# Designed miniproteins, single chains: the designs that were tried, part 104

Each design is a single chain, and the fold is of that chain. pLDDT is the mean over its residues in the fold that is shown.

## One batch from the design tools (miniprotein)

Design m3622
Fold by ESMFold2-Fast:
Structure m3622 (fold): chain A 65 residues (1-65)
Amino acid sequence: SSSLQAAIAQAQQLAEEHLRLSKKYFELAKKETDTKKSILLEASGGVHLVGASSFKVSAKRLEEK
């Protein structure tokens, strides 16, 4: 259905946005000279990477309906 396709598209878009944010934080971590700040930026990137994976799983679950 068009409603189901819209939900799948939204989940895919959220996955893409989280992946974009994860890459941004990993890039900031690599450029950071303060070790403690770099670790926290890398952790932020990791959280968004998990978010991207979660929304990809959600898209697949919707496709299986």
Scores: mean pLDDT 90

Design m3623
Fold by ESMFold2-Fast:
Structure m3623 (fold): chain A 70 residues (1-70)
Amino acid sequence: GVEEKIREMLKPFLSEEKIEETIEVNKEIADKLIEIGDELDEEFERGKEEGLSLEELLERFRERVEERKK
């Protein structure tokens, strides 16, 4: 999974402790992306048509997630 790939990539550069911390942070991001995957696909397609960058797409998506909390 994603965790195993992160561990493999970082193992030569970081200690086990630092790798675990990185994995924990990425779990939160992954969980959010899974929950809103369908909305992500629609927003990504729309934003791509508008010529938005990946960073702009992520910002718009974060706003959409906050809107859903209403």
Scores: mean pLDDT 63

Design m3624
Fold by ESMFold2-Fast:
Structure m3624 (fold): chain A 108 residues (1-108)
Amino acid sequence: SKELINEIQLTEGVIVTMVSTSIVVSKKMSEDETRELFLQTLERIIEQAKELTELTGLEDAGEKIRKVAEEAKAFIEDPSASKEEMLEKLRKMTDEITRIYDEAIKEL
């Protein structure tokens, strides 16, 4: 199904762009402003993952992405997490999400 592969690739692009934009914008922000921005970005990613779970054949991929994003959110909600640790967590989350998308495409 070329249509499902196209939908997966578009959703992946949206998530990657949201994270990349948030990281760039955070360079001029305080630690607290960065935390607020990253939490808002993660909430949007969780919403995108939930929408993906409503698409036939993508339920597992959406659930895995949701779980990874929720784990990143829990990490960033900790006020002891530094700006550098939050940045590293978002990068690792993005890499994991990309891996989940690659695996989903291979199984279609």
Scores: mean pLDDT 84

Design m3625
Fold by ESMFold2-Fast:
Structure m3625 (fold): chain A 98 residues (1-98)
Amino acid sequence: SLEDLERQARLDRLEAEYKEIHAQVKEMVRLKKEADELIARGEGPEAEVLIDTLRQKSKELRKRAEKLLQEARDFGFGPALIFELENIIRVAKLLEKR
């Protein structure tokens, strides 16, 4: 039915956004590891550039995750996805504060 097609289109959009958010989380984990390694080597100024990039990416990730969380709640997604998005938001907020 038309309603089934509209529901599937909404699911596909939410799944695509979740995959992009997950990819962004992986990129941020990589950047944090690189920044931590630079700090360990005494390369503070170089680490600061990556930390600033992480802060900016964290702010955007938080906004995206908050929007997806609201849409997931409205759609009736299960508690596992809700919990994961809430954790992503929490971690992003911590990285923004530095």
Scores: mean pLDDT 84

Design m3626
Fold by ESMFold2-Fast:
Structure m3626 (fold): chain A 70 residues (1-70)
Amino acid sequence: SPQAELQAQVERIAEEAARRLAEIQAEIDARLAAGEISPREATIEKFRAMSDVVAEEIERVRRLKEQVRK
């Protein structure tokens, strides 16, 4: 059904977002381990990355739903 197809696409977008967030978090953790940033800065950067990834996911889902509605 169109609803099942939409749900599958939304789930793929969520999986891609989760993978991107994990990659960004790993990069931040590597910089923290290297002494390039403080623990406080790492926490702030992780929060900003999560916010950005969620905003991108929302926009991608919105765009997908608009295409289904014309």
Scores: mean pLDDT 85

Design m3627
Fold by ESMFold2-Fast:
Structure m3627 (fold): chain A 84 residues (1-84)
Amino acid sequence: AALEEEVRAAMRASSGEELAPLSPEKQELLARFVERLRGLSVLDAEQLAAAERTALAYAARNDNLEELRKELEEALKELEKLEA
């Protein structure tokens, strides 16, 4: 997934890609994504922070809530596979 690759890149580069504030709906989707990420043991604290920043940037660049939810879910599935 694109987000998973961006998470890996952000972790390696140690650079954040935060964009402008998100709509309430995007904030809710992002909060759920982050909560599920914290449930995974595949990421350490630094990697989790990088993943959150990358997800925030990804959410900001998507105008469609349905597409955003789908992309975040696919990214989470890929990260879950890394844990397995």
Scores: mean pLDDT 63

Design m3628
Fold by ESMFold2-Fast:
Structure m3628 (fold): chain A 61 residues (1-61)
Amino acid sequence: SDEEIKALAEALRRRGVPGAEVIARHLLDKYGSIEALAAAPNPFYPPLGDVIYDAARELVA
């Protein structure tokens, strides 16, 4: 949803990720929700993968 895209983009932006809104949109298009993203195996290489999963886990807490 647009709300989830904005929430994830802001969490990524706070962590210094450039293009946070575009990344958040692509992740939510692929996984469907922040909860699904947080539960998925981490397919991304550090440091980007760690930042993405920290952001997702913060938002599902």
Scores: mean pLDDT 74

Design m3629
Fold by ESMFold2-Fast:
Structure m3629 (fold): chain A 73 residues (1-73)
Amino acid sequence: SDKEVNRVQALVESMITLLEVGINVLKMPKETALKFIDKAIDILEKMKATADAKTQEVLDKGIKELEKLKEEL
């Protein structure tokens, strides 16, 4: 359980970090950034369907961070 939570958390953190770098450092076009953020949210939402409660909490926090990133574009 803890190993699964840690792997999912690392995946979520990596996904958000790569998107933040793409947007803020590499100056990804807003339209492209929005599409990638929406796809990332969709992936995390689908992962919630089979996740345990602790893993769902990690995924929910990731989705909220992605939504905030989307609002800041």
Scores: mean pLDDT 85

Design m3630
Fold by ESMFold2-Fast:
Parts: structure tokens; sequence; C-alpha cells
Structure m3630 (fold): chain A 66 residues (1-66)
């Protein structure tokens, strides 16, 4: 499925591919927490990826009930 492919791309060696996968999963309604869980499997998470997650969390309204 498309979502499964996007999750595979989260573990890509290419940070641009990872960022695109994050944005596409978020657009499809995948919770940021689930995206973060998958990214935690990486031995090293790029700073650019952490920044992108932070931006999306703010846009999604992290301040709304959690």
Amino acid sequence: SEIDKLFEQLLSEDVEVQIKAINELHKKGVPLEKIEEELSKLEKVPLEVDVEIGILAIEEGVSKVK
C-alpha cells in the first residue's frame, strides 16, 4: 500500500526522501506519534527530520488536547 511504502521511505538513507515521506504520511492523517515511532528505529535521525516533525506538530496544533 502507499502508506507502507511511505513508512519504508522514512528509513531511507536520503534525508530529502525521509522528509517527503513524513509530509505525505502527515497529509494522509497518520499521527505524528506513529511517524516518530518508525523514525526511532533509525540509528541516527537527521536534524532536518526532527525539525520537520516539530514544524508539522506546531501546524497540527500540538497545544490542542493530547
Scores: mean pLDDT 76

Design m3631
Fold by ESMFold2-Fast:
Structure m3631 (fold): chain A 55 residues (1-55)
Amino acid sequence: GLEEIEELEKEKREKFDKEVEAGVKSLQAAVEKVTKGDSETIEKLYQEADELRNK
């Protein structure tokens, strides 16, 4: 019936929303990881520069 169509549409929307949310969450986590690693990258760059000076 009509009610079944409404339920199917709601389920489809819920699935779509969940997929989009998972994608956004994954992207945010990736950005945060890159930002957190920034300090480590800088430290490594300094270490390499220091090694180059000593050689």
Scores: mean pLDDT 72

Design m3632
Fold by ESMFold2-Fast:
Structure m3632 (fold): chain A 75 residues (1-75)
Amino acid sequence: EVEKLIKELEEELKRLEEDIYDSEAWSKVVQLVSKLKKLGEELPKELEERIREIWSRYIRDAVDRAEKRREELLK
């Protein structure tokens, strides 16, 4: 079970690395991480780093969009 969940998580992370705005892949990643956490399993460091990097890219884009919106509101 744990091995299957990790494999599914790896596959969904690969999808997110190709398309960071894939909402279906984000939903599955959250669900899989939650299931692993409930089983008391620690995420492999490699997968944790991949999630962190994908999230960092997403936040970077969100900040850029927020800054542009702020500039529009102030002018």
Scores: mean pLDDT 77

Design m3633
Fold by ESMFold2-Fast:
Structure m3633 (fold): chain A 85 residues (1-85)
Amino acid sequence: MKEELEKIIEELEKLVDEARKNPTPQIRSRILNAVAKAAKILEELGLGQQARDLVERITEAVSKRDWDAFIEAVEELIKLLKEIL
């Protein structure tokens, strides 16, 4: 479980850094896939409500084409995952 969390955190941090340098629909899709993996782990840890709230905020940012809000919500997810580790 810890190794899986560490890998997801590393993947999300790398993707966020890439998105800040070169925001593309492709990198957004990769971030969304990593977010889905993180949400599943949070649900397994009994944090399903927090996972749902963050996923909803991320999805809303995507629908509004708000890159800054999207990155901020993903960074909040990364922070939550690090607190669990």
Scores: mean pLDDT 83

Design m3634
Fold by ESMFold2-Fast:
Parts: sequence; C-alpha cells; structure tokens
Structure m3634 (fold): chain A 86 residues (1-86)
Amino acid sequence: SEMEIIRRLASKELGVDVSGLSDEQLQELVALIAEAKRLAREGKATDEELRAIAERIRQILLDAGVPEEEARRAAELVYESARSLL
C-alpha cells in the first residue's frame, strides 16, 4: 500500500523503526519533515523554527514508543538535513 511505502521511506530517511507509528502519526511525521525542508529551501526557516520542528518529530516518535536515544538521533538528523539546505 501507499502507506507501507511511505513508512519504509520514513524509516530509511530517519534511520529509525517507525513500524510502531499509527498512520496519522506517520502522516504528521512526513509532513513535518517536508515542511522543514521546504522552509529551508525557500530561505524562510530560522534555526529556532527548525529546532521546534525537530522537537515535534522527537515527541511523535516517543509517543509511538520509539526509544529516547533513537528519537533524539532522528530529530537531530532532520534538523541537520534541513539546516544544510539553508
């Protein structure tokens, strides 16, 4: 299914197992990743805004049962990836 493809791509992008996320949590996660990259590419993101998006991603992963260290690394990866586009 499309959601299975999205889930696999998100796991690869973040380096974390997202199989425990609901479809709604996965959709929110993917939207946040896309928003961070979009804002960075458009030159509209501040460091504080990218950090806020990364923290929201961390919270979603933690709420889904992802271990704290893995959730932190995934959030940092999104932050650094978006920041590299600034």
Scores: mean pLDDT 85

Design m3635
Fold by ESMFold2-Fast:
Structure m3635 (fold): chain A 94 residues (1-94)
Amino acid sequence: MRRTILYDARVPKEEADAVRERLIDAVAESAGIDTIVVVRIDKKTGEITIDIYDLRSGRKQTLTIKTEPTKETLDEIIDEISRRYDSALVIIQE
């Protein structure tokens, strides 16, 4: 089942990633999700960073794309994730 959640972490920058990762893991376990994808958008530079977390292997992958964060670009990213992962949680962070 495809899921998209807009997530905005309002914690100290040094703690933000750790808090987000713990929350993501807890949500994924309760929902039977195998993969978490976090799409981070830098509105100033137009840089999109995609973090992929494989919960079964514990592996993390990061992909950086320099493009304008348009709805079409985000839809293409979500579609690509959906083609590669059957049970993925997609979180968009601005």
Scores: mean pLDDT 62

Design m3636
Fold by ESMFold2-Fast:
Structure m3636 (fold): chain A 101 residues (1-101)
Amino acid sequence: ALSPLTQAVFAELTGVPPEQVDTDVKIDVLEALGFEYDAATRTLRPATPTAQEIFDELGLTSVTPSEVTNELIERVIELYVERNATPESPLYRLAEAARAA
């Protein structure tokens, strides 16, 4: 169900194969991409300018763990790679390799 780009990002950031990706692993990936879990509201929200720009593009302010779907995580990863234009970033290079596959 996950795209090649998303699978490559999950492998790099968590080491978890696609078959073992659960909600906790998706949250770990979002935290690595600049989001944070707010225990008071039980929601994930942007913690960095890049994460804020991504949620603004998606029309979101925050998401609950149950809203962290494969479609949401794939869209966030796609937008993160698009907006993080630093070629020296390991994530950027990984995304280029995954897009070429």
Scores: mean pLDDT 73

Design m3637
Fold by ESMFold2-Fast:
Structure m3637 (fold): chain A 86 residues (1-86)
Amino acid sequence: MKVVPEETVRGVARAYVEARRLGFDKITIAVKVDGKLGTVTIPADASVEEVAQHIVDAAKSAGGTVDLETARRAVEEARAEWGKPP
């Protein structure tokens, strides 16, 4: 099972948070591992832990692995930087 790069995890977390900020009520994210796509649809009102778990599950469906703590941290950082109004 291939480890998904942290940059990929951060990019996916940012995409979710930006879509949430734009007013989307459901956000579909995709994690690409060696040409395979894992997708999951996440509600905009999901908790940090729920979003992190969905990222892990999407990666797993594509044959990749993501540490849950890495995903949780990426979601928290994205919400802090991109989820708050200026």
Scores: mean pLDDT 81

Design m3638
Fold by ESMFold2-Fast:
Structure m3638 (fold): chain A 71 residues (1-71)
Amino acid sequence: DIEKAIKMLESTISAIENGDEAAALAGVRELEKEGVLSKEEAQELIRLIRNRDYEGALEILRRRLEELKSK
């Protein structure tokens, strides 16, 4: 469900913007489980978030959000 995926991406982006690492990691795992992110994309995002590379993580998530909104 694209609408559910968009809301989940927006929630995960918000968690990162607010510095909520636990919520951000949970969001990435749920996005992988729902098939919105590949296993490889989810692992890279988890790595970026854990390394506090929030700008790198936000760039990936915002690009994916834009792709989904264009469908």
Scores: mean pLDDT 84

Design m3639
Fold by ESMFold2-Fast:
Structure m3639 (fold): chain A 77 residues (1-77)
Amino acid sequence: MSDNDSQNLVNQANNYLNNAKTNLNNGDSVGAVNNARNASDLAQDAYDGSTDPNIQQQAQNIMRQAQDVSDQAKKLA
């Protein structure tokens, strides 16, 4: 995967993460878990597809935040 492709995946993952956080704040546990999962999957693909440490760090931060959102959403259910 190119670093440009990995950066695009990071950008998409961030959009899903923001949607997950919005769903969590609105009490939508299902939407929060689904969007957090999409964010984590795209961030993992970006991490695996890039050797750029900045992209890898962004991807790791998204995966950590997605896990936190998912854990919080599961407590609402």
Scores: mean pLDDT 88

Design m3640
Fold by ESMFold2-Fast:
Structure m3640 (fold): chain A 85 residues (1-85)
Amino acid sequence: GPLVETVERALQALKEGNFDEALELVKKAIELIKQSTDLQDLLEAQRLFREVLEVAKKAGNEDVIKYAEEAIELADRQGALLVTR
């Protein structure tokens, strides 16, 4: 879905050194996380964001590191809301 595709595009942009595009895509993915009702999409996005975080740490891009950490936490919290009854 759009969430997973957006995170995959962010990871690819980071690997290509396109940090401005990667940051824009990470911010877009954060907004998609807030609207997500699909637990499997949230889990896959969180996994991909951990990869984004590792690449961003190697690149030393503090903005992408910060937003990737926020996205991981948001995906965890959103997923928890979907499974609690």
Scores: mean pLDDT 86

Design m3641
Fold by ESMFold2-Fast:
Structure m3641 (fold): chain A 114 residues (1-114)
Amino acid sequence: MSILEKQLDREIQKVREAADKLIEAVKAGNTEEAEKYRQELLDEIGRVLFLLRFAYLYKLMSPEEVIKWAERVLKELREIYERLKDVDPQTAEEVKRAIEDVELMIKRLKKELE
């Protein structure tokens, strides 16, 4: 596993942890912690998307490898969206935008392989 793949795995784990903390804070009624973890979640999602884009643009991973990692990110974001949509609808909409960005990336990469 490359340094970049280890970094992607770590950042995906951080996205999951931030989502878990956000949901717990919202359920506890802790508005200050919910705002903190909402920002942390969105920042970590942005970092994952940046790393995928960086890997693709600089050819640090093959298109097939980028698709594989993007599909893993997509699965995690979809699970987070389902958990957030009834708990924090505003943050769920931001996660949905990230889902759409990843879906578009996968679609474009798959077309490049045709």
Scores: mean pLDDT 88

Design m3642
Fold by ESMFold2-Fast:
Parts: sequence; structure tokens; C-alpha cells
Structure m3642 (fold): chain A 75 residues (1-75)
Amino acid sequence: MSAETIKEAAALGVAQMVVRGMPLDDALEALRADLRSLGFSDAEVDETVARARELAEEALATGRDPAPEAAELVA
């Protein structure tokens, strides 16, 4: 399992939580804590959090859930 796949799946998970009504800041903070616990560097964490923010904003703007993409990544 690649580190990139883990980061992408985590970012999509945050977008799903935000679409379900979780505050963006809380969702991003949870992602940051999870990535740190997995041993990712501060730079990797910041990059993934920025990616998650973009995905969440895009999902909210289009009205589409990122769930199918998240499922595809973990399959």
C-alpha cells in the first residue's frame, strides 16, 4: 500500500465529513492528527490537509459526494 494512496483516501474522507455537515476546521484538524500518528512529515501533512480542503470545497460547490472516489481508492 503506497503512502500516496493512504493520503488521498484520508483527504477524500475529510471531504465526505464536511459534506455531511462536519465543520471544515474540525475535519482538517482530525486529518492532521491522523497523518502525524502515521509518521508523515509536517510538509506531507500540510500538503494533504491543503488537498483535503480543495476536495471538500469542490464537493460542496458541485453538490456531489466524493464517496465513490474514496471507495475506488481503497478497493
Scores: mean pLDDT 73

Design m3643
Fold by ESMFold2-Fast:
Structure m3643 (fold): chain A 84 residues (1-84)
Amino acid sequence: SEVEELARRFLEETRRLAQRMLDAGRRSFEEGLREAGRASEEMTRRARELLETAQREGKVDLAEEVVKEATGLLQDVAKEMAAL
């Protein structure tokens, strides 16, 4: 299904952006903030696409679970950055 494929890509992209934020934060706090801003914009766009597709397929619960997992990944990175 389209929503399952978008969900997988959304999580893969979230992990990529999370790693990018952490790597940038290790170099400087300012670089970490810039990457966090970019990640926020990209994830918002992708989340909207995922939710719209989930509504068409009647799988909103799946989209909500995936967004929750992605949010958890970003929270974990924020904690790691705070510890740097």
Scores: mean pLDDT 81

Design m3644
Fold by ESMFold2-Fast:
Structure m3644 (fold): chain A 68 residues (1-68)
Amino acid sequence: SMAAIQAAIDKRADEVAKKYGLSPEQKAKYRELLQRQTELWLDENVTSEELIEATREFAKEWKKILEG
């Protein structure tokens, strides 16, 4: 269910925020990033090339979040 997916995203964001000492703002950005990744992974119309490109962009966004 969508509720179960949202609960899993929230839990993962909490775990990562604790592990990396993220601020509330950084945690919110990471949660938004997880939401976008999840939506992309569930989209059956996304091509392999688009997934690879998105994965590189998500890695860049994660690095920016960690750097503050």
Scores: mean pLDDT 83

Design m3645
Fold by ESMFold2-Fast:
Structure m3645 (fold): chain A 64 residues (1-64)
Amino acid sequence: DKINELAQKVSEEIQRLSEESGRAFRQDYDSGKQLQEQASQRNGQLISDLDNETNNTLNSLLSS
């Protein structure tokens, strides 16, 4: 049953590829999530800094 042996080998290789793909996907997802969180924090800081600068400018104009 060489056809059955080949089918078994193909099935095993598909399972292995699925497991390896799952690991790679999770690693990439976790790395991407960390990068997105860092970018979001940086953007939040930039927005906060811009808002503070705008408020300081307005206060300077109103207190003159």
Scores: mean pLDDT 81

Design m3646
Fold by ESMFold2-Fast:
Structure m3646 (fold): chain A 100 residues (1-100)
Amino acid sequence: NPREERIREEAERNKEVSPLLRELSEKYKNTNLSPEEGKVLSRTMEAAEKGDVEAVKEALEEAKKLGEDLAIYVAVLAYLFSNDEKVRELAKKELEKLLA
């Protein structure tokens, strides 16, 4: 069942990155985001939801210019919340590079 397999894959991805997501979410919840950081996060969520690979890539490059933690957070959000396999593959590769 493709739906059941997708749910299992989503749960597995969440389990992989959940500690990092919790840490970064707590950091950014308690810190005032700059307007630039807020725009990058907003664009990442919209692009990931739409499966827009190029917009995710653009947001990730902008995040890298603003800071490593933001780039990691953008990659985690795109990996978890996108239903597009290419977006998830892009985000995973970038996350592996950032955590290396």
Scores: mean pLDDT 75

Design m3647
Fold by ESMFold2-Fast:
Structure m3647 (fold): chain A 90 residues (1-90)
Amino acid sequence: DLEKLIQEFEERLKKKFEEFYEYLTKVLKASEEVAKKPLEETQAWVAERLRQNGPPTSREELIALLKEREKKFEEISKKVKEEVEKELKK
């Protein structure tokens, strides 16, 4: 079921964002602007991808985009966490 799969990707991404945002703001005391950066940069990447390539035209293209979005969020999140932790150690 494609709709359930899309919902699972959306819920998983939102949960990852909420948990990471809480970790950055509550544990590492990062600013809200920094904590929002992984989601904002991921959304900007998706918007640019859709602008260049257009909307997905098949189920396979949609699933690939959703997987790439989640992977991109994880890559940006790791980078943001490393930068915040470096500042915290100074």
Scores: mean pLDDT 82

Design m3648
Fold by ESMFold2-Fast:
Structure m3648 (fold): chain A 103 residues (1-103)
Amino acid sequence: MEIKKKALEIAERTSKLIEESEKNAKKGLENPELQQEAIEENRKNAEENERLAKEATRLGKESKDPEDVAVAVGAAILSIGGSVHDRLLAEKLEKELKRHLEE
């Protein structure tokens, strides 16, 4: 199985998860009733990005080609960043939800 192709597929999936987390955050901020769902979805996206980072790291370890290793490492870094991004958006929504419940 081609390592470079798999690493690029991981990078594309990470980018889509980041975009979905941004959409979820926007919907949750505009509609307080959707905040709990948006928090749950963004936490799931963060977990998926963490899983993708581990998969990309594995692909890099399996490669004997320096170019394939570089692409796999790049995908892993992107997926780690995506996981952090998605989790921070979930935490922001959780803070807003707590504020509404305390009012």
Scores: mean pLDDT 85

Design m3649
Fold by ESMFold2-Fast:
Structure m3649 (fold): chain A 98 residues (1-98)
Amino acid sequence: SKEEAFAEADRTLNGLGYGFRVAGAIHEGKVDEALKIVREAVEQGLDPEDIAAGARVSAKLLGLDPEKIAEYVRQAYEAVKAGDEETARKILEEAHKL
């Protein structure tokens, strides 16, 4: 329905925005903030691919490797979703070292 299409678009835009913010936090070395943003995205049930896409755009603008940042953000999302925030934190720390 039109309502379902609008809700899907809103979720996609939110996912992109969360990914954009995660890449920004990674760039600044704010690993705990990046982890918090990923946790909020997981809690909202946002699509990891939308988050990865937002992270790619942000990474490119920040002069980071967009595909590597997107992959690390996707891995951190899956780790948080699995309840393993320590692994997610380590993944985000490695992303900052890129």
Scores: mean pLDDT 89

Design m3650
Fold by ESMFold2-Fast:
Structure m3650 (fold): chain A 90 residues (1-90)
Amino acid sequence: STQGLSEEGLFRGLLRAYKRLPPEEQKRVRERAEKLRLSDGSPLTEEQKLALAVLDLYEIEVEPEDGREVFHTPLPVVTEELNREVDREL
């Protein structure tokens, strides 16, 4: 079985990507984050809401490659931070 990026790793990468975005994009992420909930009803931290808002806004696609998950998104900063987390979990 292919090992996927952990939920913790995904959230760390997305949160770092958020911090590297231009101010106008950070504002869009914050506005989306205020409206996000997990489907299982679990409480979300502020950081988790920001990470999930990045995922939602930028339509991040995941593709298996050589037993790894590779993340594709139109924003280079998001791709860079997510692939850094994949490399860390190797």
Scores: mean pLDDT 65

Design m3651
Fold by ESMFold2-Fast:
Structure m3651 (fold): chain A 78 residues (1-78)
Amino acid sequence: AGDKTLAEISAATGMSVSTIGDALTRAVNNGGLSYQNIFDSLTSLGMSPDDARLAADIVVKTDNEVRSKTGLPVSAVE
């Protein structure tokens, strides 16, 4: 999804940005960036369950934070 998120997960898990990017693309194509879709995609590519849970948590939290920050301006847009 975002370059910063991919780099953050790579640093946290030790997996390459390319592998993480492929897994996230697969998750998006399978119905979106849900925790379950991300976990399943990463584990199918050989990531450990513990690392996959950490990566999925980072992606879900980052997506929620971005949406919370940009989706609800106090008065400027709505």
Scores: mean pLDDT 67

Design m3652
Fold by ESMFold2-Fast:
Structure m3652 (fold): chain A 72 residues (1-72)
Amino acid sequence: MKEEAVRIAEEAGRLGARAYFGDAEAEKEAAELEERMRELVRELIERGDEEGALEVVRAGQEAAAREIAELS
C-alpha cells in the first residue's frame, strides 16, 4: 500500500506541476490522482502510520519540484 501511495503521489505531483504550467490534458489526470492520494494518506493516518503518510506527501512534493525545475 505505502509503495503504491508513493507512486501515485509522485505521478500526481508531476502532472500537477505540468497542469500549473498550462498542460490542460494533465489537469484532469492530476485531479483524479490527487483524490486517490488523499484517500490513501487518510487511510495511513487512520491506521496510525503518520510516518508513512508524511513520506507519501513528501514524495509528491519532491516530484512536483523536479517537474517545475524542468519546465522553468
Scores: mean pLDDT 82

Design m3653
Fold by ESMFold2-Fast:
Structure m3653 (fold): chain A 113 residues (1-113)
Amino acid sequence: HMEELRKLAEEYKEQADKLVKEAEKSNGIDRAKLYLEAGRLYVKAFQAYLLAGRPDEAVEYAKRAIELFEKALKSPDPEIQKEAERLLNQVKYFIEKAAEEGKIPKDKAEELL
């Protein structure tokens, strides 16, 4: 059901928000790892909002995921950089596919890419 998908998306978003707050209390490698985990949860929220037919919320959480992966990419740790780059490429691919399928407006997708 669409309502259950929306609720699931909100739960992923709330979990991600908590991890962002924990990241702000941390530094270095620990902060970057929390940004990666929070970003993954925002990607799950993005996908759940797309399935729920909520393109505006989907775009918002895709944007937040990208911002967190870009922050993690600034880490001096090579493994974190590699994972952040992989996750950035993956979320951008999902955004391009969603725009191609008409699930989000092309202009909003272009702002994220």
Scores: mean pLDDT 89

Design m3654
Fold by ESMFold2-Fast:
Structure m3654 (fold): chain A 96 residues (1-96)
Amino acid sequence: GREVAEAVAKEVMEMLRAVEEGDGARVREAEALGEQVERLSEEEGISELQALAKLLHGTLLSEEEQKLAKKLIVEEVAKIKGAPKELLEAKLKEIE
């Protein structure tokens, strides 16, 4: 449902905000989660977005939920000062 996509997007947005705010403890938590996402993505042959959803909610996102989560991430990241737009667009393509 929409709530799962919004929850996944919220976690990504909170990780990005931690980097912007310079919260070292929260940045380390985000990096640890990112390493788990990359490992699961590689092991199961799924996207990083799907790996994150599986780690947080125990289930994969539908195609519609994936599109919604990506849209929410892009919209919120565009509001973060200093976010490298090109790197974010590249990462979003790899999440597909």
Scores: mean pLDDT 70

Design m3655
Fold by ESMFold2-Fast:
Structure m3655 (fold): chain A 74 residues (1-74)
Amino acid sequence: SLMDEILALLEEITKKRPELQSALDTIKELSKTDPLAAVQLALHLAREVAATEKDPEVVEKAKRVEELAQELLA
């Protein structure tokens, strides 16, 4: 699913940015009970990462999360 791809990409981002782990854990829990809130939080997190990150590999993963989250919200 698109949500599974979002979560997998966020897990890859947190391997390089471990401070984001608590936010990812919140998104994972919300994905079970409030998927809309999970997608909105994932989009917000991805936008912040894409705007502040210098590693182009992490930026590309964050932009991919943004694209997938926007598709789910459409």
Scores: mean pLDDT 86

Design m3656
Fold by ESMFold2-Fast:
Structure m3656 (fold): chain A 58 residues (1-58)
Amino acid sequence: MEEELKKRQKRVSEALKKASESNEKLGTELSDEAIAALQAAAPDIRALSDRYEEEERE
């Protein structure tokens, strides 16, 4: 299970970087691709989001 999370995190990181670079060239139209990449790492993002939300909600 943990190995799959690590693999997804790496993939999302690479996809996010690619989308960010393309977004700068094409504009904001590729923002959807970045969101799709983030969805792939949903488990990792969820853990981070929970931490940020707890800090902000306090």
Scores: mean pLDDT 59

